# Designed miniproteins, single chains, continued (3): the designs that were tried, part 48

Each design is a single chain, and the fold is of that chain. pLDDT is the mean over its residues in the fold that is shown.

## One batch from the design tools (miniprotein)

Design m9660
Fold by ESMFold2-Fast:
Structure m9660 (fold): chain A 87 residues (1-87)
Amino acid sequence: GMEFVKQLEEERKEKLKKFEELAKKSPEFQAMDPKEQQRIIDDVNRQGDLQVMQRLKDAGLMDPAEVEEMEALIREMEAEGLARLAA
């Protein structure tokens, strides 16, 4: 139900918030090129999206065709992130 989806969204937000806090404390992250920093953020977001898709599929809340479409979009986002780093 809707409560399960809210829980997954909150878990994703919590992970992003923890990542932001760690990034602010990390000298290595702060020393990175802005393009590399953005790539890492994009990778973290992509992993969160894939985890949400798998849980929704396992719970029977999404059709397999919808999961395939979402996975394709996530792959496109990954390719875009790599292109942004190269530019």
Scores: mean pLDDT 64

Design m9661
Fold by ESMFold2-Fast:
Structure m9661 (fold): chain A 95 residues (1-95)
Amino acid sequence: STALYELGPEIQKLYKEVTGSDKTVVTESELLLAVNLYIVKKKLFNPENPNIVDISDTLLGKLLGVDEVDVDDWKEFFERLLKSMEEKGLLKRIE
């Protein structure tokens, strides 16, 4: 899908911090890249198991109500994250 997303202020701040870009409208792929960069920059990989990402005490964990995500479930995690962000008004899908 070539869906575009208009970023709310909180997500735009995250996007700018990790990408250096002031873009207010991004593709799904650009948003996925920003989430991946956020995880790397914040060093969220579990040091005992690098297949686990610790998202406790992050915006991502608060949005989904979970403390960790397995990288094998990353697609399903990202899809749930997009839905939660849209439902909470943190971004808007442009059709």
Scores: mean pLDDT 80

Design m9662
Fold by ESMFold2-Fast:
Structure m9662 (fold): chain A 79 residues (1-79)
Amino acid sequence: MKTVTVRLYKAKDGTYSIAIEGEFESEEEARLAGEVLRKMQDEVSKDNSLEAGKKAAERAAKELQDRFGANVTLEEIEL
């Protein structure tokens, strides 16, 4: 079963960012994950709050689960 982690980071400057980490078995899977990441990072860039970041991370997790059937873990990390 594919396992993917979606992480919400709070940087030292107070900005929020999202990362997607996992084992991608094909170039197509990596590309789709990259598309989800870009979309969610765009949302966080428009409203760089913890609430917006959490919602974007949850949407990313659901989209990855729906597209890949992946087991998705959500993590919040303060850097």
Scores: mean pLDDT 74

Design m9663
Fold by ESMFold2-Fast:
Structure m9663 (fold): chain A 81 residues (1-81)
Amino acid sequence: MDVTVEGLEPTGGLSEEQRQAVADAVAAASPAIAAATGAKSVTVELRPGALRITAVGETEEIARAALRAASDLAHQEIAKL
């Protein structure tokens, strides 16, 4: 049974265009993050005031590693704004 983990990245200070740009950047990197961590999928969903990042892996360790990598990328993209 696959393990699913979720994280929220706050976007409360960002414009709608900035939030979309961060979400697009994480989504574009998701296949590479999944391949690097052994995760089955990494997805990002734009939510009011936050990005929801969902990682699915065969183990909790794999799923959490993918979530951390995606969250770190989101933080880096926000820092560029």
Scores: mean pLDDT 84

Design m9664
Fold by ESMFold2-Fast:
Structure m9664 (fold): chain A 92 residues (1-92)
Amino acid sequence: VKEYIEKVKEYGKKLVKILEDAGKKEEAKEVEELVKKAIEAIEKGDSDKGIEYGHLATQIGSDAAREAGDAEGLAAATELGIYMSKAAKAAG
């Protein structure tokens, strides 16, 4: 779990920075808050809530990156989703 949570934090921070640099400040803030909630849910053993918050974060992040035309942001959102799913599955 810890290894996957570290990757979630890494890609979450990368995505937030890309969105901020692209002028998507509102979406960056939403992604940051949802990633935080997803990690907290996973650490408490609430895998369903972790998946729910994680999915919403990746959806908002992907949509914002696509609107900005930022391929690196879209890639970061994809990696975030993958590691979020792995973290939730490993937690229960």
Scores: mean pLDDT 82

Design m9665
Fold by ESMFold2-Fast:
Structure m9665 (fold): chain A 101 residues (1-101)
Amino acid sequence: MITKEQLEKLSEFFQKNPEKGLKILKGSANTLKFLFPLLDEEQLALLAPGIVALYKAHPEETLEVLKKVFEYAPRSTIEKFLAQVDKIDPEVAKALREALL
C-alpha cells in the first residue's frame, strides 16, 4: 500500500528530477493505472506538484502517460486531481482537463 510519505517523496522527486521521474512514471504506467483510481483527495494533492513539474518539462509525453494511469479512474477522481493542479498552475490544469476529460 502506498503511504502519504511515499507519495510526497515521489512528488518531490518529480519536481527535482523531471526527466528521471517521467521515465519511472512511463515504466510503471501499467501498474499505476490500478493505483490512481484508489487515490483520495489528500493523496492527489500531494501528487499534483510533481505532475505539474513533469508536464512543464515534457508536456506531450506527460499527457500520454497520464491518459494511461487515469484509464480506470472515475471522472470524480480526475476532477479532484485537476482541482489540485489548478491551485498550482491553472494553465496546466486546463491542458490536462482537455486531454483527460
Scores: mean pLDDT 83

Design m9666
Fold by ESMFold2-Fast:
Structure m9666 (fold): chain A 74 residues (1-74)
Amino acid sequence: SLAELLAEAEERLARGELGPEFYAVLQEILRWFVAHDPEAAARIVAVLNANGDAPAAERFRAALAVAREALEAL
């Protein structure tokens, strides 16, 4: 489920595990939003691109916060 994917991504990010498994889960989250809530998908991508100079962990944390907010609005 989207909730399980988002929880896994949040846990991996909290551990600093930004390897292939994190990117696989993030890709599945983005695919879900593209299919079911393309407006939320666009917001997630915009947040990822908004501060390209920030550390990757901070950028992904901001993006996952948008994804969490969108899930809670369902």
Scores: mean pLDDT 84

Design m9667
Fold by ESMFold2-Fast:
Structure m9667 (fold): chain A 87 residues (1-87)
Amino acid sequence: SLEELKEEILELIEELKELDPESAERLEKATQEFLENPNDEKLLEKTEKEALRFYMNAAATLSPEDLARAAALLSRLGKLLREIKEL
């Protein structure tokens, strides 16, 4: 359901905050804007750009273990955002 997808997205963002709070807060804001207007392609693109920015910062700063976790969380987030768009 849409409610379950939104809940999982918020849980993923909370886990990302443990790795990089500042980048995760930017991603959370973009994600919330997209969830309010899921038919707006520009908001999805903005969210995907913030996810990429999170990953690039993570690649420069995090340990290999934390980077792998960040990559997995961001991959799952991207999949859920696309699933919401296709509803």
Scores: mean pLDDT 88

Design m9668
Fold by ESMFold2-Fast:
Structure m9668 (fold): chain A 88 residues (1-88)
Amino acid sequence: MLPEEEAEREAADAVRGIDGLIKDIEYVSKNEKDIKKAERKITILYTAGQLLAAALSFLGYHDLAAEQDKKIRETVKKAEEILKEKSK
């Protein structure tokens, strides 16, 4: 296992990264006019968020990883609904 101090810093960085990705997903869903381009961007951002949540689990922060994964999945679901409304 990584030293506790190093793992705590990496976990905090991963959470900040996920928060940034959530804001980017929300921004893309509201501001990207090309629906297919928005879908591709959201998929990339979601994949990055899932990797960061997996990193939290790898560091031993399993409950935090599950919470962060749920948060990004809920953000993506809301983004997909916004894009669906825009495509009407």
Scores: mean pLDDT 85

Design m9669
Fold by ESMFold2-Fast:
Structure m9669 (fold): chain A 79 residues (1-79)
Amino acid sequence: MISKEELWKEVDEALATMVGYLIARIEDPEEVKELVERLAKTWDKEFVKLALQTGIETARRLGREDVAKVLEEYLKKLE
């Protein structure tokens, strides 16, 4: 059975994935930048990295190349 520590890690990963999905759906690219900057200041690099990776994939699937490019720039800054 899953341990408490393992469960919390999975919750964090699920939250990061959901955040990435939401970022990709923001209509204004400037709001995307503001949200990503806020995330980078408040969350661990691994969380932000997963959120950005998910956001890039989702944005491209939705045909939002402008959003995907913004997220790629922030992901490069974290690497």
Scores: mean pLDDT 79

Design m9670
Fold by ESMFold2-Fast:
Structure m9670 (fold): chain A 71 residues (1-71)
Amino acid sequence: KEEEELVDRLVKTGIRAAEGKSREQKIAVVRSVALQAKEWLGEEYAKRVAERIGKALGLSDEELEQILKEI
């Protein structure tokens, strides 16, 4: 499925972009990639991308909720 393949690609790209970054920079990366996913795939896929990257980077539930409110 094209959408699922793009989601996986965006998640992997976001995780790599956030490696070794500060917590604030990690949040910024998750937000940027999720907003790109929203533009390309819509809100539901953007939320999945944000959740998958955020969990992989060890963001708190509160930090994820803040990002999801911006999507």
Scores: mean pLDDT 85

Design m9671
Fold by ESMFold2-Fast:
Formats: sequence, C-alpha cells, structure tokens
Structure m9671 (fold): chain A 80 residues (1-80)
Amino acid sequence: MIEEWVEKGVEELSKYLSPEIVEAFRKAAENIGRILVKMGYPELAKKALEELTEKAKGANSVDEVYEIAREVFEKAVKEM
C-alpha cells in the first residue's frame, strides 16, 4: 500500500536528511502516490516513490525536494 512505500522512504531518508526535508518528502510522496493509485497505476506509483526516495537523498532544501517530486511526477504521467 502507499503508506508502506512512503514510510520506507521516510525511514531511509531520515538517516541522511533533516526532519524538515524528510517531512517535505513525506507530503510529496503521499500526494504523488495517492494520485497515481487513484488513477489506476499502483505499479507506477511504487516506481515513482522509489525514484523520489533515491533522488531525494541528495536534496539540500525543502524546495529541492518539491522540484525533484515534480520531475518524478511529470515523468510518471508521461508513462501512463
């Protein structure tokens, strides 16, 4: 389920990032996952959240997380 994928990402990123940046990731991941699952693409949602988690490891700010999230979501929408 989406909550499991989001929590896995949060646990991994909490080792590298500040709580503020991790919270930005949580919000972005929940939104992306919820939209893609509701549209009927749960496998694409899982793939997008895994990609977001990996790319967010290098994030230096909340704004950078949201920019990465936007790019991941736009790529996922193109794969629909």
Scores: mean pLDDT 86

Design m9672
Fold by ESMFold2-Fast:
Structure m9672 (fold): chain A 81 residues (1-81)
Amino acid sequence: LEEAVELLEKAAEAAKKGDIDKAAELAGKAVYLYLKNVEGFSDEKAKEYAKKVKELLKKIKDPQKLADALRQSAEDLRRLL
């Protein structure tokens, strides 16, 4: 969980700088860790969903909106810890 929060915070910073590809990659890793460790998904299913999230995030044109969403997600996960 702590690692997933850290990855989402790093993804938000990458998005803020306009690096959507890096933000999507880091957010995808966070989703993989969350699904595997919290939701109990199989490695295969967690990787499949992480890849889909990564591809969706890469299509976002507004870096600031993506950064705000990723920061909110990190804060929400941190409150669960």
Scores: mean pLDDT 79

Design m9673
Fold by ESMFold2-Fast:
Structure m9673 (fold): chain A 94 residues (1-94)
Amino acid sequence: HMTPEEFELDVELSLAQIRLAILKKAMDRAIAQNASPETLQNLKDEAEKLKEEFERLAERIRSLGYEDGVKQAEDLKKEAEELIKRITDALNAA
């Protein structure tokens, strides 16, 4: 059965995944609208916060022995890193 702590981490991971999806859509919109450097920097800051959150979640999930959750958190961290790179490239092109 799922422990209360495992359930709480699963919920936190799901909410962070939704926030990453929202940021990806915001980035697509920002590029399409030729957004200001300030807007791009704000998106980068939020993506960096999510990367740190996924790293923290991966460590907590690992300590509980929940292997599938660790892989999911690590995959999401990689997606956040790719988003940060795309935003950085856009900022440098301006």
Scores: mean pLDDT 84

Design m9674
Fold by ESMFold2-Fast:
Formats: structure tokens, C-alpha cells, sequence
Structure m9674 (fold): chain A 55 residues (1-55)
């Protein structure tokens, strides 16, 4: 399923299995899509396929 992230009042939709937040960007590692953020955030890697196994 698609992942919707809301950061600093803006909503972003991503369809990949892994998301990397790095500096001012969100990187969808599956599609190669890059979304620019309004400011720098801590680096975070989210594995969406594994998140479903935890839930």
C-alpha cells in the first residue's frame, strides 16, 4: 500500500518499500523518487515491508 507522510504541514505520498530520510530529502529506494523537505531532519530509514510484519 501507499505510504503517506506528513512533515511540517506538508503531505507526501510514497509507493516504495523503503524510505530514507536524509538531510532535506526523503528518498524512495524502490522508485528512486526524491522529495525535498522544508528543513533538515535526523537521518531515518523506514522499511515498509518489515513494518507490516511488526504490525
Amino acid sequence: PKVTLTIDGKTYTLEGDKLIIKGKKIIDTTTGKVIELPKEYPELEIDLSKAQDVA
Scores: mean pLDDT 66

Design m9675
Fold by ESMFold2-Fast:
Structure m9675 (fold): chain A 91 residues (1-91)
Amino acid sequence: SEIEALLAEQTVEAIRRVKELLLKEKDPEKVLEALDLLLRAGLASDSEEVREAVIEALEELGKEHKDKEVSLYADILAGILRIADGVRRIP
């Protein structure tokens, strides 16, 4: 899929393009599946810039997506990644 190909690039720009595609996607089931892929990409990335881009994408999807389940799930996943990123910064 286009989402999987973009996430395989492992770049900030690709994450932002995934966010734009998901904001336009009308099938909530496809968006929910892609949110899990974004979470995995954020957890697996060693790049601070890529992790922040994933968190920002999930936060924007939570605020802007019209489907309530997508919005709530995206907010939960953004929170998980913020906590995980915070733990990485503990000495």
Scores: mean pLDDT 84

Design m9676
Fold by ESMFold2-Fast:
Structure m9676 (fold): chain A 80 residues (1-80)
Amino acid sequence: MKVAVIGVGESGKKAAEEAEKKGWLGLVGGALKSTEEAIKKGADLIRLADSNKYQREVGESLAKSNGVKAEVFESGEEAV
């Protein structure tokens, strides 16, 4: 199963780095763009960390509309 971790800000950057150490895909940036990149790269599961509720909703909706399972978190530590 190919896991992608998406984060924003300092917490998100740390989560992406830890994800890459596990052999997962780590992405830092806006929820929409990072979710699109994760889908393009064949992610089976997207774990999205963002303190902003709107960004979590946008990323989750995009993943689900493309048939990809999504889980949302308020912090990068919870996502990794």
Scores: mean pLDDT 81

Design m9677
Fold by ESMFold2-Fast:
Structure m9677 (fold): chain A 84 residues (1-84)
Amino acid sequence: SMKEEILKLIESKLRKIAEILGLPEEEIEELLELLKTDPEKAKEKLLGLIEASDISEEEKEELKKLVDEILELEKIRNGEPLPL
């Protein structure tokens, strides 16, 4: 189903962020649930983790792009229409 495919894309992007930041599975699961219940808090938490990391500014910008993509996918999953 479309919602299942979108969830797989969200999880894939979140796991890519987690791989780079060294996040444990339990924190990934917490972030997935937070995305469903409060996407804006999930965004703030992810951005905070990225800013606190020792990675390059270029890598931080790439991860921020992934966060934006995750938030857009979650909007689509929740039934927000794409502009025609």
Scores: mean pLDDT 81

Design m9678
Fold by ESMFold2-Fast:
Structure m9678 (fold): chain A 98 residues (1-98)
Amino acid sequence: IVEIVKELIKKIDELQKEYPKDLEKFKDLVGKYVEEVIRKNKEVLTDEQLELIVELLTLYVMIKEMENFPDEVPYNEKEIEELKKQIEELLKKLKELE
């Protein structure tokens, strides 16, 4: 499960590199990759694991939006720090469910 999250994070980072000026395209492609990975793993993931993965990735995308698309999304350092802390807590929960 943590490996699935790491692969999704890597894909999000790759998509941000490919679409550095197109926030809507970035979000659309991230959503499609997340849905595809979830669909392929739905029979081996519990509902709780699925919810935690989706929540974690949603927070990660919000951080990337603020860091890489400042013309579209206002940069907020405090909010980024709070989101990073929430991601660490969600990752810990996912590791405990493996």
Scores: mean pLDDT 76

Design m9679
Fold by ESMFold2-Fast:
Structure m9679 (fold): chain A 82 residues (1-82)
Amino acid sequence: MLSPDEIIAKITKYRNEALKILEEAKKQNAPEEVIKELEEILQKITELHSKAVENPQDRELLLEALEEVEKLKEKIEEIKKK
């Protein structure tokens, strides 16, 4: 089972991947609607990351944050296929 440090590391990795996807979309001159959706998802991931870092001993909160970030990452992949 994942340790708190491993969960936080995964959330950090997903946040960094989301940032790269947003930057690539901007480089490719993606539609404004796509950029806006990616920015909104990245903001949610950033909020979940901050919550996880502030509560490193709350395993239930960390697992819930990771699950939500994984769902948001799936949504980014769906947007990327447009």
Scores: mean pLDDT 82

Design m9680
Fold by ESMFold2-Fast:
Structure m9680 (fold): chain A 108 residues (1-108)
Amino acid sequence: SLLEIAKKLKENTGKISREMLYYLALLVLMGREEQAEEIASIKDPKTALEKAREAVIDALNEHIKKLQKEMEEKGYSKEEIAKKIVDYINDLRTQARKLADEILKELE
């Protein structure tokens, strides 16, 4: 769970940033929980944040590519695909912010 990952991050770095928790939430929501756990084990906060950003970009690109392929196979137009990608990213960001804020409050 993201709460367990966040506790591990706090133990390893002494502090948890909202930005870091947001990236970890994105990874968990995109099915990369194991990678999020690995990143949370990094003792240097700057390195952990850089690795989290890289992982989020990679995961997002993978999910967008999968969504494009699925929609193309179903015969959707380029305009419909673009709209669905935007909707997906906006929903994911909203869910991740909410989850990160909830976990951060619980850790206070």
Scores: mean pLDDT 85

Design m9681
Fold by ESMFold2-Fast:
Structure m9681 (fold): chain A 92 residues (1-92)
Amino acid sequence: PLPPEVREALRRIRELVEKAIEAMKNGDYETAAKLFTEASRLAREAAEKYGHPLLRAVADALETMAEIAKKGDYEKAIELGRQVLEALDRAL
């Protein structure tokens, strides 16, 4: 099982990603961008603090999602977000 502090960080990141995807589906791209930025920041900070490879992988995936969304490919960003949530659900 994951260390408790890593699990807590991943749970918080998961909640932000879920809210970001919901905002994007509703056309609220500004809220989605803020939530993705916060999730990426938390993932980067947690990866630096705890050094866990899963946190680094999540941080990298969120950065990729933000780039895709910035290019206006919201459908692809939502699909990648769903894959991230599925991976987190398997790890938690």
Scores: mean pLDDT 80

Design m9682
Fold by ESMFold2-Fast:
Structure m9682 (fold): chain A 96 residues (1-96)
Amino acid sequence: ALEELRELAEKALEEIERYLRENPELPEEELEKKLAEIVKPLVDKARELVRPVLEKLSRGEPLSPEELAFLEEVKAILREFAERVNRIVEEWKAKR
């Protein structure tokens, strides 16, 4: 499950790098729209993976240590992805 999320993150990063390389003069508004489009499968998969944990929380049920660890791992993957996207975008802007 987490491996699939990591794979989606790597594919999204590769697609972002390729798109920016092919579009050096892209307006910022269009960049934001394209980034949202590219990251959608990753966001959808993350939501799917955390849904059982969120449903348990909505019922007021305590989370197990394993469920808490899983949620933190998903958060870590998404945080690392966001940081890597920011670095790619900054490097791209610096080349303009």
Scores: mean pLDDT 84

Design m9683
Fold by ESMFold2-Fast:
Structure m9683 (fold): chain A 84 residues (1-84)
Amino acid sequence: MERAREAVRALADRLREAGYPEAAEEALRVGLRAVERGYSPTLAVALAAQAAIDAGAPVEVVRRAVEELVEQGLASRTVADSLS
């Protein structure tokens, strides 16, 4: 639970720093809902990342943010590879 929430918040913070606050807010909303439904940290981050892209954040910006979460041990590389 806590690790998944931390990963989703870390993604949202990176998106805000990159200049995409609306995408960060949508990622946080979708990601935290996934955590509440009992989804794994990896799946919660994947859903949050896709929501950020759907909200208008460029795929490359979101992929870079997810890659930084992977370096921190908060997400799987498979999430970055699956983004479109």
Scores: mean pLDDT 83

Design m9684
Fold by ESMFold2-Fast:
Structure m9684 (fold): chain A 66 residues (1-66)
Amino acid sequence: AVPPEILERAIHLLVERGLANQGALTAALKEAFPQAPVALLRQASEEVFDLLKTHSLTEASKLARE
């Protein structure tokens, strides 16, 4: 499971930098969490994009804060 802290950061990076795809988001997460395994960061990117399929960016951001 992806830690909530990484998932929240992923949503913030997606919104702030206008990241268009999972690869770009994974690269940005690696900068923020250099000690985290790349596989975990790829999962975080996938989960954020899955959230966007069923929730708006505003709703996804609210869920990350809770």
Scores: mean pLDDT 73

Design m9685
Fold by ESMFold2-Fast:
Structure m9685 (fold): chain A 85 residues (1-85)
Amino acid sequence: MKSLEEVLALLDELYEATGRNRVALAYAALEAALAQPEYIEALVEWLLSKGVSREELLRVADHLESISSDPRAPEVLARIKEVVE
């Protein structure tokens, strides 16, 4: 299990490595939330602070729900959408 600090550090490294690709950042952060749902609120707030839009987050969440094989994905992604709204 990774701490929130470790997750945020890895996401920041990914963001710089992708040339500050906010879409890639959103996908990686929401995948992290699927693994550790206790970080949903913190990850959403952090993504918004990095300039990811609410509309982009909702779009990424919808796409992940359609492709994820994780049985928790519908519940976790619904919680993400509620926090973003």
Scores: mean pLDDT 81

Design m9686
Fold by ESMFold2-Fast:
Structure m9686 (fold): chain A 101 residues (1-101)
Amino acid sequence: SKIEELVKKAIELLKEASKRLRELGDFETAERLELHAKKLEEMLKKKSPGEDILMFLGLIAAEITGEAVVYRRQGKEEVAKVLDELTEKLKKIIKELSKLL
């Protein structure tokens, strides 16, 4: 379904961002993004309601937005940019997913 395709895209984006963060030496946030991706994969396997997935994606986007601000204030601009790019792409998926619910 279109919903499954959008959620799979979100999982892919989280995994890609995690890899980039590990390359930049940020392991803690990378691990959290991997855990978020695993939870989305579990939600798909269990056929969770789209509304629950949408809520979870919204919480992820909000948390990452806050983290980007903190990293930027710490002078970790490259890490902040990875998180900003991830949140913008996740917000697009959230908008498309909300139109299907």
Scores: mean pLDDT 90

Design m9687
Fold by ESMFold2-Fast:
Structure m9687 (fold): chain A 61 residues (1-61)
Amino acid sequence: SPVTDLAEEIIELYGKLSEEQRTEFARILAEEMAKVKAGEITWQEAFERVLEKLRELLAKQ
């Protein structure tokens, strides 16, 4: 599914993060998951946003 494909890509890129980047990623993930729980966005939209921000973190190294 689209959500599973996004989750797999997130897991792969997470493995490439530094310890400081993993802390920032956890913050980003928590914020997007809170929006899903509040009914503001879908799980697919949350994972798309998390993936975009994760790519941005890796690009800034």
Scores: mean pLDDT 82

Design m9688
Fold by ESMFold2-Fast:
Parts: sequence; C-alpha cells; structure tokens
Structure m9688 (fold): chain A 70 residues (1-70)
Amino acid sequence: GSADIRRGIALARAGDGEGALRALGRAAPVSPEQLRHASGKELGELLMAGGASEDQADAAGTALAVAGAL
C-alpha cells in the first residue's frame, strides 16, 4: 500500500536498499528479488500496480539506484 511505498523510498534514501526492496515488495506483491532484477520500466509498472503514483515510482527507482540496490 501507499505507506509501504513511502517507507521504501525513505529507506532507500537512507542507504538501506534491502529494507527498501522488502517494503516496496509488500506494496507490489512480488519478492524483493523480483524488484531487484526488474528493468526500470517493469519496476515502475509493478510499483504503480501496488498503488504508487508515477512520481513515487520514479523517486523509488532513483533512490534504489543511488543506494546500489538496482
């Protein structure tokens, strides 16, 4: 849900890539492993299916890449 997306983005920005993937995986009901190996387009689609806006999906992808989780 929306709370898991916000938590995931916050964790990624704090450098906790693994915690971020777990939180985002709860929002879009997929494993953290599936999110890690998703392309940027696939990641965005999965997060938006889990209730993320386009801006939230973009922010999550950027923060995960910076944290080294992608």
Scores: mean pLDDT 77

Design m9689
Fold by ESMFold2-Fast:
Structure m9689 (fold): chain A 74 residues (1-74)
Amino acid sequence: AAAAERARRLAEEVARHLEELIRKQLEALGLKGEVEVVPVDGTTLRVTITIEGKTYEIEAPFDKLPDLLRELLE
C-alpha cells in the first residue's frame, strides 16, 4: 500500500513537471497552447495538448512520453 501511494505521488510530480516542460516548449515555438498531463495506472501518463484550437491526446509510459511528445511537437 505505501509503495503504491508513493508511486502515484511520483507519477503526479512527473506529470506536473512534464506539463511545465511542454508549456515552455510551446512558448519557445511561439504557440498558444494548453497542456494537461494526467497519471493513468502505474507509470503511464495521458497528455492532452490543445494548440491553435486543435487537440492532441497521447498515452504512454512516462519513460517514453518525452520522445513521443518531441515527435508530436516537431
Scores: mean pLDDT 71

Design m9690
Fold by ESMFold2-Fast:
Structure m9690 (fold): chain A 74 residues (1-74)
Amino acid sequence: SSDLRRLVTEVLARHGITDPAHIARALQIIELVRESNGRLTRRQIAERLGLSPATVSYLTTPLERAGLVELAPE
């Protein structure tokens, strides 16, 4: 939704993440976690979306702090 995109954009901007590609990936991560039957680990997100572990950590840390995703421990 437009509201979720706006919120994600604002949260990521507070962490210096302003590029459209990372914002789009953050939205994909939120959608993937929401579609799962439980919490996913960062490793599982990386595997499912073809992202590096560094990119997943870079995007998920601000999202977790904002309460937009809940992840399983590694």
Scores: mean pLDDT 85

Design m9691
Fold by ESMFold2-Fast:
Structure m9691 (fold): chain A 68 residues (1-68)
Amino acid sequence: SPRERAQEETRELIARLQEYADDPRLPEEVRRQLREMIESLEQRVETDPEVALAAARLVLEDVERRLA
């Protein structure tokens, strides 16, 4: 189902974001904010997975842009 696909994809993106949260190339402040965003995404993936997916994608794009 679309919901199940969104949940699975969101969890995969959260795992990638968790790796970035420990990446020393990111400033400590950015890593702290990322950990807070991850917590929010983990709560939301159960209730609104499609919204969580969209949010996770935007956060990942921002993080990857900072490292480019």
Scores: mean pLDDT 87

Design m9692
Fold by ESMFold2-Fast:
Structure m9692 (fold): chain A 77 residues (1-77)
Amino acid sequence: MEEEIFELKGRVLEILRQIATGKNREKAREEGLKLAKEAAKSPVKEKILEILREWAEELKGTPIAELLEEMAKVIEE
């Protein structure tokens, strides 16, 4: 369970770095949404959703926060 949270969190951070550096933002967004769908099927879904919302609030007003909010919405649905 903790290992799954760390793995998913690490994958999210890597996607966010791609958005932040401006390299392949479109591909990074697609990967983020795909990861959100994967996380939605995970037993750690609620914990990942909490982390994504927290980071989105901290980075409010940035393209990174926009992607985090889209990912959170996919997990909630």
Scores: mean pLDDT 78

Design m9693
Fold by ESMFold2-Fast:
Structure m9693 (fold): chain A 105 residues (1-105)
Amino acid sequence: MKRDKLKELAEKLAEIAEKGIEYARQQPPSPEVERLIRRFEALKRTAEALKKAIDAGEDPDVVLASLYGLADTLIREGPFREEAEKIRKELEKLGPKVDATAAPL
């Protein structure tokens, strides 16, 4: 059950990253936009790699910590912050981000 939920949340984070790529591509071309596209492409690849890691039997707590990092980055990068924050709340139901999450959650 925990692994299936982690995989579901990784997929949702990959979808948010894809929306970020689409959003960036709608902006006028600039070095900043190109950097943003590359950033979201990297975040999408990370989410997809985490799905594969879950299937390969990686420690669920290690995957959870990585998904927290991915969600926090998507919240920071901005255009789909509310969607990413919803996923972060779902991650909290599965366990803490490690001791650093204990203050100040």
Scores: mean pLDDT 78

